# Designed miniproteins, single chains, continued (5), part 33

Each design is a single chain, and the fold is of that chain. pLDDT is the mean over its residues in the fold that is shown.

## One batch from the design tools (miniprotein)

Design m17125
Fold by ESMFold2-Fast:
Structure m17125 (fold): chain A 107 residues (1-107)
Amino acid sequence: IEEAKKNLEKGKEYFEKGDYETAISYYQKAIDLLEKAISPENPERLPPEVYLLLAQAYRNLGKVYEKMGKKDEAAEAYRNAVDVLRNFLGPLHPEYKEALENYKKVK
């Protein structure tokens, strides 16, 4: 989780600098780490923070693709964020509504 948080922050840093390819790389590393933790091979109860971080990484990935004009990739990333939030935190969670609006704007 801490390594995923560090990769997420690095992704934000490079996104702010306009280095979109490096930002994507860091967000993808964060996603890979979080998905590995959530996998069926690790049946431990995970805190809600893990799912929030995964959704945040997908939303940030979507924002990078939007800035690059990659509308289809942006839509897929936002849809993944929506799916994580709906399935693990529920549709009443504030982050769910934000991710859903991001998805609706780009599809």
Scores: mean pLDDT 76

Design m17126
Fold by ESMFold2-Fast:
Structure m17126 (fold): chain A 68 residues (1-68)
Amino acid sequence: SPLLEEMIKAYENGDYEKALELGLRYLAEHPDASPEEKRFVYQLIADAAEKLGNKELAEKFREEAEKV
């Protein structure tokens, strides 16, 4: 997925805000994504949120990752 590739690249480049936005966009555009892909995206969103100091958002998405 182009969105997953862009999200990973943003995270690797330290652009955590962009990684977060791309991850949320991926989830909105791909509600039928596999459990494995959803878990990966939720975990990366949580990691990006944590880097941005948003602990509440990070905890929310870590919980979502555990549910899939």
Scores: mean pLDDT 88

Design m17127
Fold by ESMFold2-Fast:
Parts: structure tokens; sequence; C-alpha cells
Structure m17127 (fold): chain A 86 residues (1-86)
């Protein structure tokens, strides 16, 4: 189960990396929704960090369901604060 969990996390992060390289905001939104639906918090946190670095966060937030968009925006704010003090 822990091996399967790690593979699922790594797979979603890899899919997000490819979507960022392609500039595919719709694919990024789907990966974020899938990470949230499956409860893969480590994948979701890593993807949010990648979205911040790529400057694609706002475009992805616009495509998410309102509740998930608020949760992802909150995660991004915590990541920004962490970067500002580290």
Amino acid sequence: SSEEYRREVDELVARAEEAIRAGDVEALARVVEEAARRGLLPALLNIVEMLLEAGLLEEVLALLPERLAREVAAMAELERLGRAIN
C-alpha cells in the first residue's frame, strides 16, 4: 500500500510537470482535481509549489470548482509565506 501510494503521488507530479511544460492549463486543473479527489496531499502540495514557480496558479484556480480553488489558494499562500521566511 505505501509503495502504491508513493507511485500514485509520483505519477500525478510527473503528469503535472508535463502539463506545465506544455502550458496545458486544462490538464493541470484535472491533475489538481484528481490529487484532491484521491486524497494525495503530498502530490497536491508539490503541484501547488510547481504552479507558483511556473506562474500558472491563477489560470488553474479559474478552472477549479470554487471550494477546491479556495483550498488550493490557501495552500499556495502558505507556500509563499514559507518561501519568504526561508
Scores: mean pLDDT 85

Design m17128
Fold by ESMFold2-Fast:
Structure m17128 (fold): chain A 87 residues (1-87)
Amino acid sequence: MEELEKKLKELLEKAAAAVAAGDAEALAAALEEMKALAEENGATIGVSVTPLAPVVAGERTRFRITVTATKDGETVTVEVEVDVVPE
């Protein structure tokens, strides 16, 4: 689980960097790699996105992205915060 947590954190940080850069393709690739990594390790992956402020069109909103991986009753959690401008 520790190795899985470390790799998920690295991939989530790549996803956050892609969001900050407006790179949808890089974001999609990072998310697919996180899912594949969890499945390869026999873990169930969960992803949640939580707005940290009210979402207003055209205004920069901070979101928390939380990724969980559960295997054999053990859960690891990695988190990042990113800024996006919803339309």
Scores: mean pLDDT 74

Design m17129
Fold by ESMFold2-Fast:
Structure m17129 (fold): chain A 68 residues (1-68)
Amino acid sequence: EIEELKEKLLSLIPEEYREEAEKALEEGDFDTLERIIVRAYLDGKMSVEQANEAGKILRELEKLMKEK
């Protein structure tokens, strides 16, 4: 379910990035979402495990929402 994946992705993203991430999700801007995840990881706000899980969910969401 798209909504479950969306909520799970947002739960992995630090609160300070969530508004930007929600906007990117609504716009289907997966490139921006990937950059947010990478930036949060580089800023030390996400562990490598959290960033990997978020990236995996992002790919699943992109497949479901973009490839139609």
Scores: mean pLDDT 80

Design m17130
Fold by ESMFold2-Fast:
Structure m17130 (fold): chain A 79 residues (1-79)
Amino acid sequence: GEIHVSEGTVTIGGRDMHVVSTRDVSNPDRVTVTFTDLATGATTVVEVDGKAGKATVVSSTMSPELAAAAQKFAAASGR
């Protein structure tokens, strides 16, 4: 299927992060969001199910607090 990618910078938990969102056009309610801390290079990957309103952290090298903040941001951004 076609894959749509969007990129940007956001501030989460006082940290500037590069954000990449990947969406398959054949399944547009499923989004993978990758957050990268621009100062440390630490990452958090979140899968968002827009139909269920559900966000799941699938991998993280960030602190638990930053990973939770990234998860919450990804869940909120699906609306």
Scores: mean pLDDT 80

Design m17131
Fold by ESMFold2-Fast:
Structure m17131 (fold): chain A 70 residues (1-70)
Amino acid sequence: LTPQEEADVITALALIQATIALKYGGSKEDIERVLKFLEEAAKRLEELGQTDNAELVRKYIEELKKKFGL
């Protein structure tokens, strides 16, 4: 994967996982696993210079934390 293709894939996967978790929920462990993935995704996007995509993923992290009390 090129850096841009890597960023596109990471962003898509992050948004899919965040959307599923927000819509359907899950156990505390399931939500914590999603949050860990999103935090790793945001960090990698920042390393790739994808600031806007990283900010979008971080907004979903905060929404999940607020919704699930984490």
Scores: mean pLDDT 86

Design m17132
Fold by ESMFold2-Fast:
Order: sequence, then C-alpha cells, then structure tokens
Structure m17132 (fold): chain A 62 residues (1-62)
Amino acid sequence: IEEAKNDDKVILLPKSEEAKKEIEKAGLGDKILDKSKFENEKVFEKVKEGLEKGGYKIIEVE
C-alpha cells in the first residue's frame, strides 16, 4: 500500500469488499481494478494481463 502511493504504475486488486474499503480509506480508490465491473471473468483476466504486459504491477489485497 505504501509503495502504491508513490508509483503511478501500481494497480490494486481487492479480494473482498473489506479490502476494497481499506484501499479507498487510504486514498487509493483510483488504483482499484474492480472485477465486478467486467462482463465476465474471462474479460477481467484479459484486462489484467494487458495491464501487466504494459508494465503495471498488480497487488492483490486481502
């Protein structure tokens, strides 16, 4: 989380609603990759892979 505050190429993937709220409380809501906004899991995985290939670091938050 501390790393994400200073790095514009970090994306945060919350594994729960609790994790999502903690990220938002930290002021990092704009860095959240919200899987619930995707049509299906396959589309979500393609977006995730695209971000990683583009140099973004994806951090899973529990």
Scores: mean pLDDT 70

Design m17133
Fold by ESMFold2-Fast:
Structure m17133 (fold): chain A 74 residues (1-74)
Amino acid sequence: SVADLKARAIATARELVRTIKEAKEKGWDPELIAKANELLAEFRAIWAELEAVMSPAELAAFVAEVEEEILAEE
């Protein structure tokens, strides 16, 4: 469902941001960089599925929601 895709997108974005922060703190650990790349690929796949089912206006609203959720985690 769209709700499941949105929830997965937010969860993946949060994990990606946390992983990048940890990689930076650990001097760009190759294992963490690899994990970040995998999470980025997963996020892109979820986003493509959302683009197939949502209007541009709905996508723009969801981008704002994801950004707010990420900023609240920092």
Scores: mean pLDDT 83

Design m17134
Fold by ESMFold2-Fast:
Structure m17134 (fold): chain A 68 residues (1-68)
Amino acid sequence: SVDELERRRSELLTHLTTLIDNRAPDADIAAAVGALADTLGRLSGWSPAETAEMRRGLLAWALRQRDA
């Protein structure tokens, strides 16, 4: 359901923020970003290509935030 996806999005966003704050390795950040982007794509009804573009942008953002 949409409510389940919204809860999953919130959980994944909290997890990603924790990884960023803890300066987690690239692989851990990438895995969390992948899961979050897939959940966002499902919520938004995005194509696989649109979801992949979001994943790339979100990964670049997350790595910059971790390294700041």
Scores: mean pLDDT 87

Design m17135
Fold by ESMFold2-Fast:
Structure m17135 (fold): chain A 111 residues (1-111)
Amino acid sequence: SKQEKIRKLAEETRKRIEELSEEALEKVKDDPELSKAIEELKETLIELVKEIEKALIDGDIKKAAQLYTAMQLLVAGFEFDNPTPLVRELAKKINEILLEYLKKVDAILEE
């Protein structure tokens, strides 16, 4: 079903965000402020993906789009507040995951 595809895609997307964030956390273990910022970003993005999943299952496409935009703004703000090469690379990779998520959601909804 479309709902099962949406759930699996959301689960895969959350896992990819978690794995990337955990790799970044290992590299910044000596920086408590940056570690906290990455942990907060990870937790908030995972929660937003769960909320997008619920909105999509409920057929609330407008809410899903608003939540997706909130994720993009959150990543941009995180990069602006923490302007390091490591954070730029992490933000870039997260944005690639979010773009893939959007494209795959659109493909499922067009079925």
Scores: mean pLDDT 90

Design m17136
Fold by ESMFold2-Fast:
Structure m17136 (fold): chain A 67 residues (1-67)
Amino acid sequence: VLDENARISERLKEAYEKGVAEGKAAGLTDEQIRALANEYIRKEAERLSKELGVPVPGATLSAPEAA
């Protein structure tokens, strides 16, 4: 179980780093970089939550009819 959480954390960290790197490369402001990084984390956490069928930090499954 800890290994699964470690893998989730690693993928979320990669999503964050991607967002930060992309934002910096694009010359975004610090605020925009943080927003982009947070959006990458949120989307990745949501995808992982759906993929693994478990709650992931930064994601919530709320719709009863979620696909």
Scores: mean pLDDT 69

Design m17137
Fold by ESMFold2-Fast:
Structure m17137 (fold): chain A 85 residues (1-85)
Amino acid sequence: SLVEKARKAAELIIEAGRAYANRDFERLRQIEQELQPYDALLQQLADAIVEAHRNGTMTPEQKEALRLIGEGLREAKRLIEKAEA
């Protein structure tokens, strides 16, 4: 469930980067709305990082969710930077 939500959020983040790169602001606005339900996921992952710092414990599912979000952000950044060059 957590990993599945993170995978969907990562896909949307990549699509947002692509929409921005293509100057498709209509699609970008749609993706922003589709990302709103994932605010709770991002807060949950932020809380997991803070808890791991205190207790040294993060579940494999939390680690995988963070990895997926991180990969999505890196790909979105790559697409944006390529378009701005």
Scores: mean pLDDT 84

Design m17138
Fold by ESMFold2-Fast:
Structure m17138 (fold): chain A 78 residues (1-78)
Amino acid sequence: MSPEEQAYTSELLLQAAEEAIKEADKLAEQGDYQKAIDLLDRSKEELTTAALLAGLPDTAKEIAERLEKKKQEIQEKQ
């Protein structure tokens, strides 16, 4: 994979993680805390796996850290 393709793939995966965070925030605002947590856990597994398969371990780590931070924030609001 070229450096340009790696940068583009990284941006898409990070954008998908941001979209998952926004949806989790929306679910938490509706009182669906368990659905929000489940969404973040699934998104972490799927997006980190995709990043690792694409040869982007640093991107996988950043995705995991962002999604886990949001999960902790939602758990603290319960």
Scores: mean pLDDT 85

Design m17139
Fold by ESMFold2-Fast:
Structure m17139 (fold): chain A 84 residues (1-84)
Amino acid sequence: DKYKEGILSDAEATAQSALDDDPSAKELAERILEKAKRGVEEGPKVAIEEAKEVARELVKLGLSPSSLINAVGMYTNALLWEKA
């Protein structure tokens, strides 16, 4: 439960950081939240895959240090959930 909440919280922070960097990035923000939600619904292995994909998208769009840090949080929470 706490790890799922952590994934969603970090996804919200990642989405907000992306919007702060580019206010037109609404579609990206929506994708980040959808990926996090899919991960918490499908299980920790899917959550890990989705967190990696979010990090890849942020890097391709021109690295935001704040967004990447929050995406690493999503990944960390997903890993801890898999181990629990």
Scores: mean pLDDT 78

Design m17140
Fold by ESMFold2-Fast:
Structure m17140 (fold): chain A 80 residues (1-80)
Amino acid sequence: SEEEKREIAKKAIDDYLKTMEELVEQAKNATPEQKAELLTLADRIRDEMLKLAEKYGLSPEEVEEIKARFDELKAQLEAA
Protein backbone atom coordinates (compact mmCIF):
# COMPACT_ATOMS: atom_id res chain seq x y z
CA SER A 1 0.00 0.00 0.00
CA GLU A 2 2.66 2.57 1.04
CA GLU A 3 5.00 1.31 -1.71
CA GLU A 4 2.14 1.47 -4.25
CA LYS A 5 1.32 5.05 -3.15
CA ARG A 6 5.00 6.01 -3.55
CA GLU A 7 5.02 4.53 -7.08
CA ILE A 8 1.85 6.50 -7.96
CA ALA A 9 3.50 9.68 -6.60
CA LYS A 10 6.63 9.04 -8.71
CA LYS A 11 4.47 8.58 -11.81
CA ALA A 12 2.60 11.82 -11.05
CA ILE A 13 5.94 13.64 -10.67
CA ASP A 14 7.13 12.18 -14.02
CA ASP A 15 3.88 13.47 -15.60
CA TYR A 16 4.55 16.93 -14.10
CA LEU A 17 8.08 16.90 -15.57
CA LYS A 18 6.57 15.97 -18.96
CA THR A 19 4.22 18.97 -18.57
CA MET A 20 7.32 21.13 -17.91
CA GLU A 21 8.82 19.91 -21.22
CA GLU A 22 5.58 20.98 -22.95
CA LEU A 23 5.81 24.44 -21.32
CA VAL A 24 9.37 24.79 -22.69
CA GLU A 25 8.06 24.07 -26.22
CA GLN A 26 5.20 26.57 -25.78
CA ALA A 27 7.65 29.24 -24.56
CA LYS A 28 9.58 29.16 -27.87
CA ASN A 29 6.66 30.91 -29.66
CA ALA A 30 5.20 32.76 -26.65
CA THR A 31 4.74 36.50 -26.18
CA PRO A 32 6.37 38.05 -23.05
CA GLU A 33 2.96 37.98 -21.32
CA GLN A 34 2.38 34.31 -22.22
CA LYS A 35 5.92 33.44 -21.07
CA ALA A 36 5.22 35.07 -17.67
CA GLU A 37 2.10 32.85 -17.38
CA LEU A 38 4.15 29.74 -18.27
CA LEU A 39 6.72 30.66 -15.57
CA THR A 40 3.88 30.97 -13.04
CA LEU A 41 2.62 27.50 -14.07
CA ALA A 42 6.17 26.13 -13.71
CA ASP A 43 6.37 27.41 -10.11
CA ARG A 44 3.02 25.75 -9.29
CA ILE A 45 4.25 22.47 -10.83
CA ARG A 46 7.38 22.66 -8.65
CA ASP A 47 5.29 23.16 -5.50
CA GLU A 48 3.00 20.22 -6.37
CA MET A 49 5.92 17.86 -7.10
CA LEU A 50 7.62 18.74 -3.80
CA LYS A 51 4.34 18.27 -1.87
CA LEU A 52 3.97 14.79 -3.41
CA ALA A 53 7.61 13.94 -2.64
CA GLU A 54 7.18 15.01 1.03
CA LYS A 55 3.73 13.37 1.47
CA TYR A 56 4.87 9.99 0.11
CA GLY A 57 8.33 9.98 1.67
CA LEU A 58 10.65 10.13 -1.33
CA SER A 59 14.34 9.95 -0.37
CA PRO A 60 16.56 13.09 -0.24
CA GLU A 61 18.39 11.72 -3.30
CA GLU A 62 15.13 11.37 -5.27
CA VAL A 63 14.07 14.89 -4.21
CA GLU A 64 17.42 16.34 -5.39
CA GLU A 65 17.05 14.56 -8.77
CA ILE A 66 13.54 16.04 -9.18
CA LYS A 67 14.80 19.53 -8.25
CA ALA A 68 17.77 19.25 -10.64
CA ARG A 69 15.55 18.18 -13.56
CA PHE A 70 13.02 20.92 -12.78
CA ASP A 71 15.80 23.54 -12.60
CA GLU A 72 17.13 22.42 -16.02
CA LEU A 73 13.66 22.69 -17.58
CA LYS A 74 12.91 26.06 -15.95
CA ALA A 75 16.23 27.42 -17.27
CA GLN A 76 15.26 26.21 -20.77
CA LEU A 77 11.83 27.85 -20.41
CA GLU A 78 13.44 31.15 -19.32
CA ALA A 79 15.95 30.97 -22.23
CA ALA A 80 13.28 30.11 -24.85
Scores: mean pLDDT 88

Design m17141
Fold by ESMFold2-Fast:
Structure m17141 (fold): chain A 62 residues (1-62)
Amino acid sequence: APLTPEQALVAARKGLNALLATSDVGTARVIVGELEKLSKEYPLVTEELLLKAKAKLLELEG
């Protein structure tokens, strides 16, 4: 079922929190990929969270 913007924001925050808790690059890449898909549909509520997630992935990759 399609998400509401509020549900999309909750899902994005949950994903970012999981990403910030992980040190595994593979897990981080999966989470960023899911956030990118979510941001394509709900850009206004997820863009800042996606940028933070991409920054964390870059730190984990070196």
Scores: mean pLDDT 81

Design m17142
Fold by ESMFold2-Fast:
Structure m17142 (fold): chain A 72 residues (1-72)
Amino acid sequence: SEQIKKDWEEYEKRLPEQIAKAKAAGYEPIVELVTEGIEKAKELYENSKPEEFEKKVKELEEEMKEKMEEIL
């Protein structure tokens, strides 16, 4: 369907403006915090022994929870 394709292209053209508005509305700090958490979890996975990984992930989860409460 050519109409669906055109509607999607029109949506994609407007998407950068909508993202900019969402960031201006204060959602950017939440996105940044989630990204930070993923990066830290990856570092723990690469640098931790399997037995220590689960404990360190729980500690990271608590840290991210506290940071989320400061933003929200």
Scores: mean pLDDT 67

Design m17143
Fold by ESMFold2-Fast:
Structure m17143 (fold): chain A 90 residues (1-90)
Amino acid sequence: SEVEAAVKKLREEFDEMAKSLIRTYNDDEVRELLLKVLDIRIEHYKKLLAQTSDPSRQAVLQALIEELEKRKKFLEDDEKFNEYLKKLKG
């Protein structure tokens, strides 16, 4: 589905960005930068959702917002963040 494809692409792009950041920044800086990017993207998609009347586009935007909010909660957890970094570095 378009929703599943959009979420998969978002996950892949986010992981590639995170992997790029770990080459330049320490773990605390990576976390802060990733959380800032998530906040910016969530607000961007919420604005797009508010302006969108197409139900199919609304479904995609809603799924992207939910994935980003879920990822934000995941990265705010110290143990989950450390596991995520190990996966990207290893």
Scores: mean pLDDT 89

Design m17144
Fold by ESMFold2-Fast:
Structure m17144 (fold): chain A 92 residues (1-92)
Amino acid sequence: SMDRAKRLFRQGIRYIRQGKYDKAAKLFEQAIKLAIKVDPIFAGEMMGVLSAVYFKKGDYKKGIEYAVKAVKLKPVDYVPSKDSTDGIKIAS
């Protein structure tokens, strides 16, 4: 459910603030699994945060993987423009 996904995401943010990146990553992965079929945009936003968490852990391969997944789940207009745009295909 989305309420559970949002709760897990909020708890993960609290772990980030405490420097507990492993616990944060695990909660975000659970939240993404719950949200991805219901709200892919929110799942994409969580994947963006999870990407940053993996970079903080020094896991650059997973950081890049989740950054790419995050971009794929956001609307095109979320990235290079304030409105709908083709720029997401060019944004790196």
Scores: mean pLDDT 75

Design m17145
Fold by ESMFold2-Fast:
Structure m17145 (fold): chain A 61 residues (1-61)
Amino acid sequence: TQLETIEQELNSGTVSPIDIEQQIGVIVLKNAVEFVTGGISSTEFDEVEEQLDSLEKRLLK
C-alpha cells in the first residue's frame, strides 16, 4: 500500500523527487528492521527491495 502510493505519486509528478526519495528511505529502513527481527522472509524482503529499485530507477529518469 505505501509502495503503491509512492508509485502513484512518482507517476503523477505531484510530489517532489526529494520527498519521494525520503519516503523510499523510510520503507528501506522498515524493510531492513522487519528482516533482521525475523518479521518477514528473505523472499518478502527481496520483493520489497525489487519494488524500491524500480521506484528509484523511475525517480532518476
Scores: mean pLDDT 77

Design m17146
Fold by ESMFold2-Fast:
Structure m17146 (fold): chain A 70 residues (1-70)
Amino acid sequence: ALTPEQQAALEAAFAAVEPKRQALIDEKGLSEEQAEAYKTFEVIELLYQQGYDELADKLIKENNERLKKE
């Protein structure tokens, strides 16, 4: 399970990227699926930049497991 600090960092990263995701849909005409892929990539990059390497690796692993189920 994530620590409260890791959970807060993850939620903050998602919140920071959400306006960019919405702008890609509204201004660039990207699909919701394409915009979500961009959002996931940006969140992972932000976590690595902030030194949350283990959290970023965990997110990559969880995302890969979800993609395998589809």
Scores: mean pLDDT 74

Design m17147
Fold by ESMFold2-Fast:
Structure m17147 (fold): chain A 97 residues (1-97)
Amino acid sequence: DKEKEELIEMLLLASRGEDVEKGQKALEWLKKHEEDKELIREVAREVAKKIVDEEFEFIGEEGGKRLYRNKINNTILDEDEVEEIIEDLEEVLLESL
């Protein structure tokens, strides 16, 4: 879905401080479409995943779980811990949308 991909990109640019005006326009568009709860949740989930993916690097598998390294503080987390961070960020983004 091209419109959803464009919204995700605009929100990501705003989250990086690269284009705050595009982020505001994306948020205004989502507010006008707030009855489409599925679209809002999908956008929030994909933005959260992309933000977390930028901060974490896949380093391998151990004991049947995928391991990730935080690029900033070098902390190692498993896939369940990373998923919890994505879910927490999704909730924060949903409160903003």
Scores: mean pLDDT 76

Design m17148
Fold by ESMFold2-Fast:
Structure m17148 (fold): chain A 74 residues (1-74)
Amino acid sequence: MMSQILAGRVAQELYRAGVPRKSVLAGANAVLENADTSSIEELSEAVGKAVGKTGSKKDAELAREITLKVMKEM
């Protein structure tokens, strides 16, 4: 499933960027739940919002940017 590959890539990039594990997991779950029903922008916002609930505003902004980048590269 493309959503699982995308979730894995987003999680890996968030982890490498220093986002806390709880927020990485929240972001990955948001990808799995939303990737099949969302546009690129809607998905990036959903991931950012999920990361922001457990992490900082900076982590949420970084998650949006990483999700957009990964989606454009796929």
Scores: mean pLDDT 80

Design m17149
Fold by ESMFold2-Fast:
Structure m17149 (fold): chain A 74 residues (1-74)
Amino acid sequence: SPVREEAVATLDAQIARLRALARSASPEQQALLDAVVALLEAIRERLRSWSDEQVRRVMAITTAELEALLASLA
């Protein structure tokens, strides 16, 4: 579905951004960012098992939490 395709693209972009940040982060921040990447990769694998409504809800939560996390690291 277009919703799932957009979610995959968004997650791939978020994962790439977090991996780039982890490369220049402190060891403590790197461990946290690596853990978040693992969670996003798990969500990406599960997208095919979810309805479009479930995908939208998960993506809304993930985006909000990621924004809050990145703000806390600035």
Scores: mean pLDDT 86

Design m17150
Fold by ESMFold2-Fast:
Structure m17150 (fold): chain A 84 residues (1-84)
Amino acid sequence: SMEVAEKTFEEVSGKVKKLLEEARKSSSLEEAERLIEEARRLLDIFRQYVENLIPDSQADLKQEYLEKIDELEREAEEILEEKK
């Protein structure tokens, strides 16, 4: 359902944003890498959910969620580059 997708996105994005914030604050590249890996794992799980469970009749909503996932993934990559 749309309500389940919205709630799932709120929970996943909230967890991802916290992991990304912790990665930014980390003084250790190794710790930042572990936090980013966990964030990316959550994003991959949600991407599979969006791709497989949101129907093509809601293509615009599906695309919106995928774009938001891509934004968080880019943020994760930027954090790692800043730590190098």
Scores: mean pLDDT 82

Design m17151
Fold by ESMFold2-Fast:
Structure m17151 (fold): chain A 80 residues (1-80)
Amino acid sequence: MEWAKEAEERARKGEGGRGAAEKAIEAGREAEKKGDPEGALEAGRAAAKAAMETSPTGEGATGAALSGIGEGIHGELKAR
């Protein structure tokens, strides 16, 4: 999916754990805004995974990864 690849790319390009984490959150929100709740969920998960891989021990990366997933889930529930 377009959003998932974009989200993952943004997260990986983020420098340091915090940067990757912020990109993960942003990608999840963007996918949700585009009106595809399934895409939002998938983008959130992909971004979270990329953020964790970029900074596995970074506290910011973990928090943002969870936030990204939460945004995707929220979009999915709201669409139902």
Scores: mean pLDDT 58

Design m17152
Fold by ESMFold2-Fast:
Structure m17152 (fold): chain A 85 residues (1-85)
Amino acid sequence: KLEEILAQIAAEAPRLEALFKAAVENEPPTADPEKYRLELAKYGLFSPSISEEELIEVVGKEVVEKAKKELEETFKKLLELIAKE
């Protein structure tokens, strides 16, 4: 069942998120930090283990809002495909 598979992936995600946070705190990337933050925000929003409030503190509200819109459009299309019985 999809929900159980997603839950297993989410269990592994927190470790990756912690590594990403540590990397960002140590040294920010020199080339295109905005792209890095957007990718990080998308990953964090996909992983329910990270709260939106914490994510906003790390990458900023504007980046989180943009990532939300892009993910929402993608999820809309995926849901339409899956809703077909």
Scores: mean pLDDT 61

Design m17153
Fold by ESMFold2-Fast:
Structure m17153 (fold): chain A 79 residues (1-79)
Amino acid sequence: SSTEELRRFLDWMLEHAPVDLVRSGLKDTAEEISRRAEEQGNTELAERARELSRRAGTASDDELPGLAERVVRLREELD
């Protein structure tokens, strides 16, 4: 599933990628989820994803694993 692919990708990024790329990846993924949620008429999910995108851009290193888990959960709700 797309959610399983996303989980594998984010887990790989958290383990191997520079922190700035993890932030960018989380931000971009949350933006995509927000856009797709709006297309589906799910305003609540879109707003939650938009908030997550904003937080990902400014998150501390310690917050990134938690934000990645939240991104995966939002994608699961979207699918």
Scores: mean pLDDT 85

Design m17154
Fold by ESMFold2-Fast:
Structure m17154 (fold): chain A 81 residues (1-81)
Amino acid sequence: MSFREAAEELVETFIELIEKKASFEEIVKTLKEIGDKIVAEYPEHEEEVEKLIQTGLMMYLEKRPVEEIRKELLKLLEKLS
């Protein structure tokens, strides 16, 4: 799996958790677990993974529409790739 594919799976998992109305605590825990796995495989992308997670959580807390969150995170990932 490439870094891009792993990061896209992180974004899609985040969106799925929001759509399932998972608790904020469950969302943060799951994103950290996935992020840690990505960083273990791609340590050169640690800052990019952290930025992706922080940006996503910020937009979630701002109560942005789910489709806007997905679009902005994928757009951010394109700039980081």
Scores: mean pLDDT 84

Design m17155
Fold by ESMFold2-Fast:
Structure m17155 (fold): chain A 88 residues (1-88)
Amino acid sequence: DLERDIVSALALITLAVGLNAAKRRGDEEMAKFLEEAGDRVSQADEAGDLQTMAEILREAAEKAESFGDTTLANALRKLAEQIEELIK
């Protein structure tokens, strides 16, 4: 499904953008978390586990918000919601 492939790709791109921004700011804890989240999302995507992908993105959104990155948190929550709609 092309829609599924697009949403999965956007999730990985969003995490990568967030990771690069965290690295640029010197936020090593955030950077490590986002790198690990990206790896976990990639593994879940390869396994076809959309529920686990959505859960990881919600965890990443909560972590981003706790670090003050509300823009990243909102983007990740929106992607988690889109993946949850695909599960139906």
Scores: mean pLDDT 86

Design m17156
Fold by ESMFold2-Fast:
Structure m17156 (fold): chain A 109 residues (1-109)
Amino acid sequence: MLSEEAKALLPSAKANLEKTIEAAKKAGKDEKIIELMKLLLKLLEALANEDWVAAAEEFIKMLRLLLELGLLSKEEAIEALREWLRLLEEEGAPEEAIELLREALEELE
């Protein structure tokens, strides 16, 4: 459920995130934080293109990295996956995208 407003902001959000990644690298930020920013950029690109399979893949990778970094609890990750599963089903996403989220939920439960 991306609003028309959110879709209009995606190109600006991508450009700002790319600049943030470059600044983080220059500042010597942790490699995993840079990886998280890159995953978020790929997720924004997938959402802009309505590529639900790519969006699901990048979202799952982002959640796994957030869990590894201790920035997200297992319960929060499970709820985020459930919300995304509902969203993708409502949007009529391909079964491949839906199955990726189901497999990630089973892995965490």
Scores: mean pLDDT 78

Design m17157
Fold by ESMFold2-Fast:
Structure m17157 (fold): chain A 68 residues (1-68)
Amino acid sequence: DPLLEKIRELLRREGVSDDVIDMILSLAKSPDPTSLEAIRDLLRREGVSEEVIEEILELARKVQLTTR
């Protein structure tokens, strides 16, 4: 999935660990409406900038729209 790969590459550039990236990708695939807030909270905890967090959330929303 090109959207999931874009999320992975962006988070790797920010220095986020592969374990956390895999957790973010699992949340992005989740149909749970709270998953986007969980992604935001986790990335803030990891010290990712708000600009990058918003880009990740936009990509995650697109993933959720295609996961039916």
Scores: mean pLDDT 80

Design m17158
Fold by ESMFold2-Fast:
Structure m17158 (fold): chain A 67 residues (1-67)
Amino acid sequence: SEEEKRAEELRKRIEEAYEKAVAKFEAEDNPAGLTATVILRTSALMEIDEGRFDEAERDLEDIEEMV
């Protein structure tokens, strides 16, 4: 379905943004940045599971801004 396609697309974008943010904060030895990134990823994935795609996109934008 279109909803399933949107969820899959958002999950891929979240994982890509997460990997970039983690790599950055690990290189900087920044545990606070790592913690914030994990929280945002967890929230975004939960929001997708609940059908709250607009909120998931906002959390994704927050992760992308960290990079």
Scores: mean pLDDT 88

Design m17159
Fold by ESMFold2-Fast:
Structure m17159 (fold): chain A 70 residues (1-70)
Amino acid sequence: PEARTNLFTDADGTTPVSSARVDVTEGEARVTIDSQGVAILTLGPGPVRATVTLTGPNGTVTLTVETDNP
């Protein structure tokens, strides 16, 4: 099964994301941006280790993804 999570550049989750990239070191992950600027991270089954880079109007933020989902 896949897990999905919305990603944001701010703590309130209200700032649109203009660009997103995911670099996967273990498992499977992908990121997409919807028409409203919401970045959606989709994780594959099993352990996932990835780095997500999000760009918004206030700059770029890098998030580390670590999950041990089965």
Scores: mean pLDDT 73

Design m17160
Fold by ESMFold2-Fast:
Structure m17160 (fold): chain A 88 residues (1-88)
Amino acid sequence: FDEGVLWLVKEALLLRKYKAPKEVIDRFRKELETAQKIAEKDGDKRWLAAVRAAQLVLDGAPFEEIEKALREAGLSDEQIEEVKKWLE
């Protein structure tokens, strides 16, 4: 689970950092929206928070908002610090 969350967040970061074409970003946003609907249907609150964290990263939200979503997804302080390092 944790590895999946970190991978999803890192994918959002790489798309933003390398200025991926709008078409690629739009496709990823659609994938996140689909994942959100599935998590909502399944009542998977932790996966919902993980999808939100990836959306926030993709949108360039403040780290404080991203950190909150990552904590709701159940990531440790050490894992959250790694994500902060990626966003530098």
Scores: mean pLDDT 81

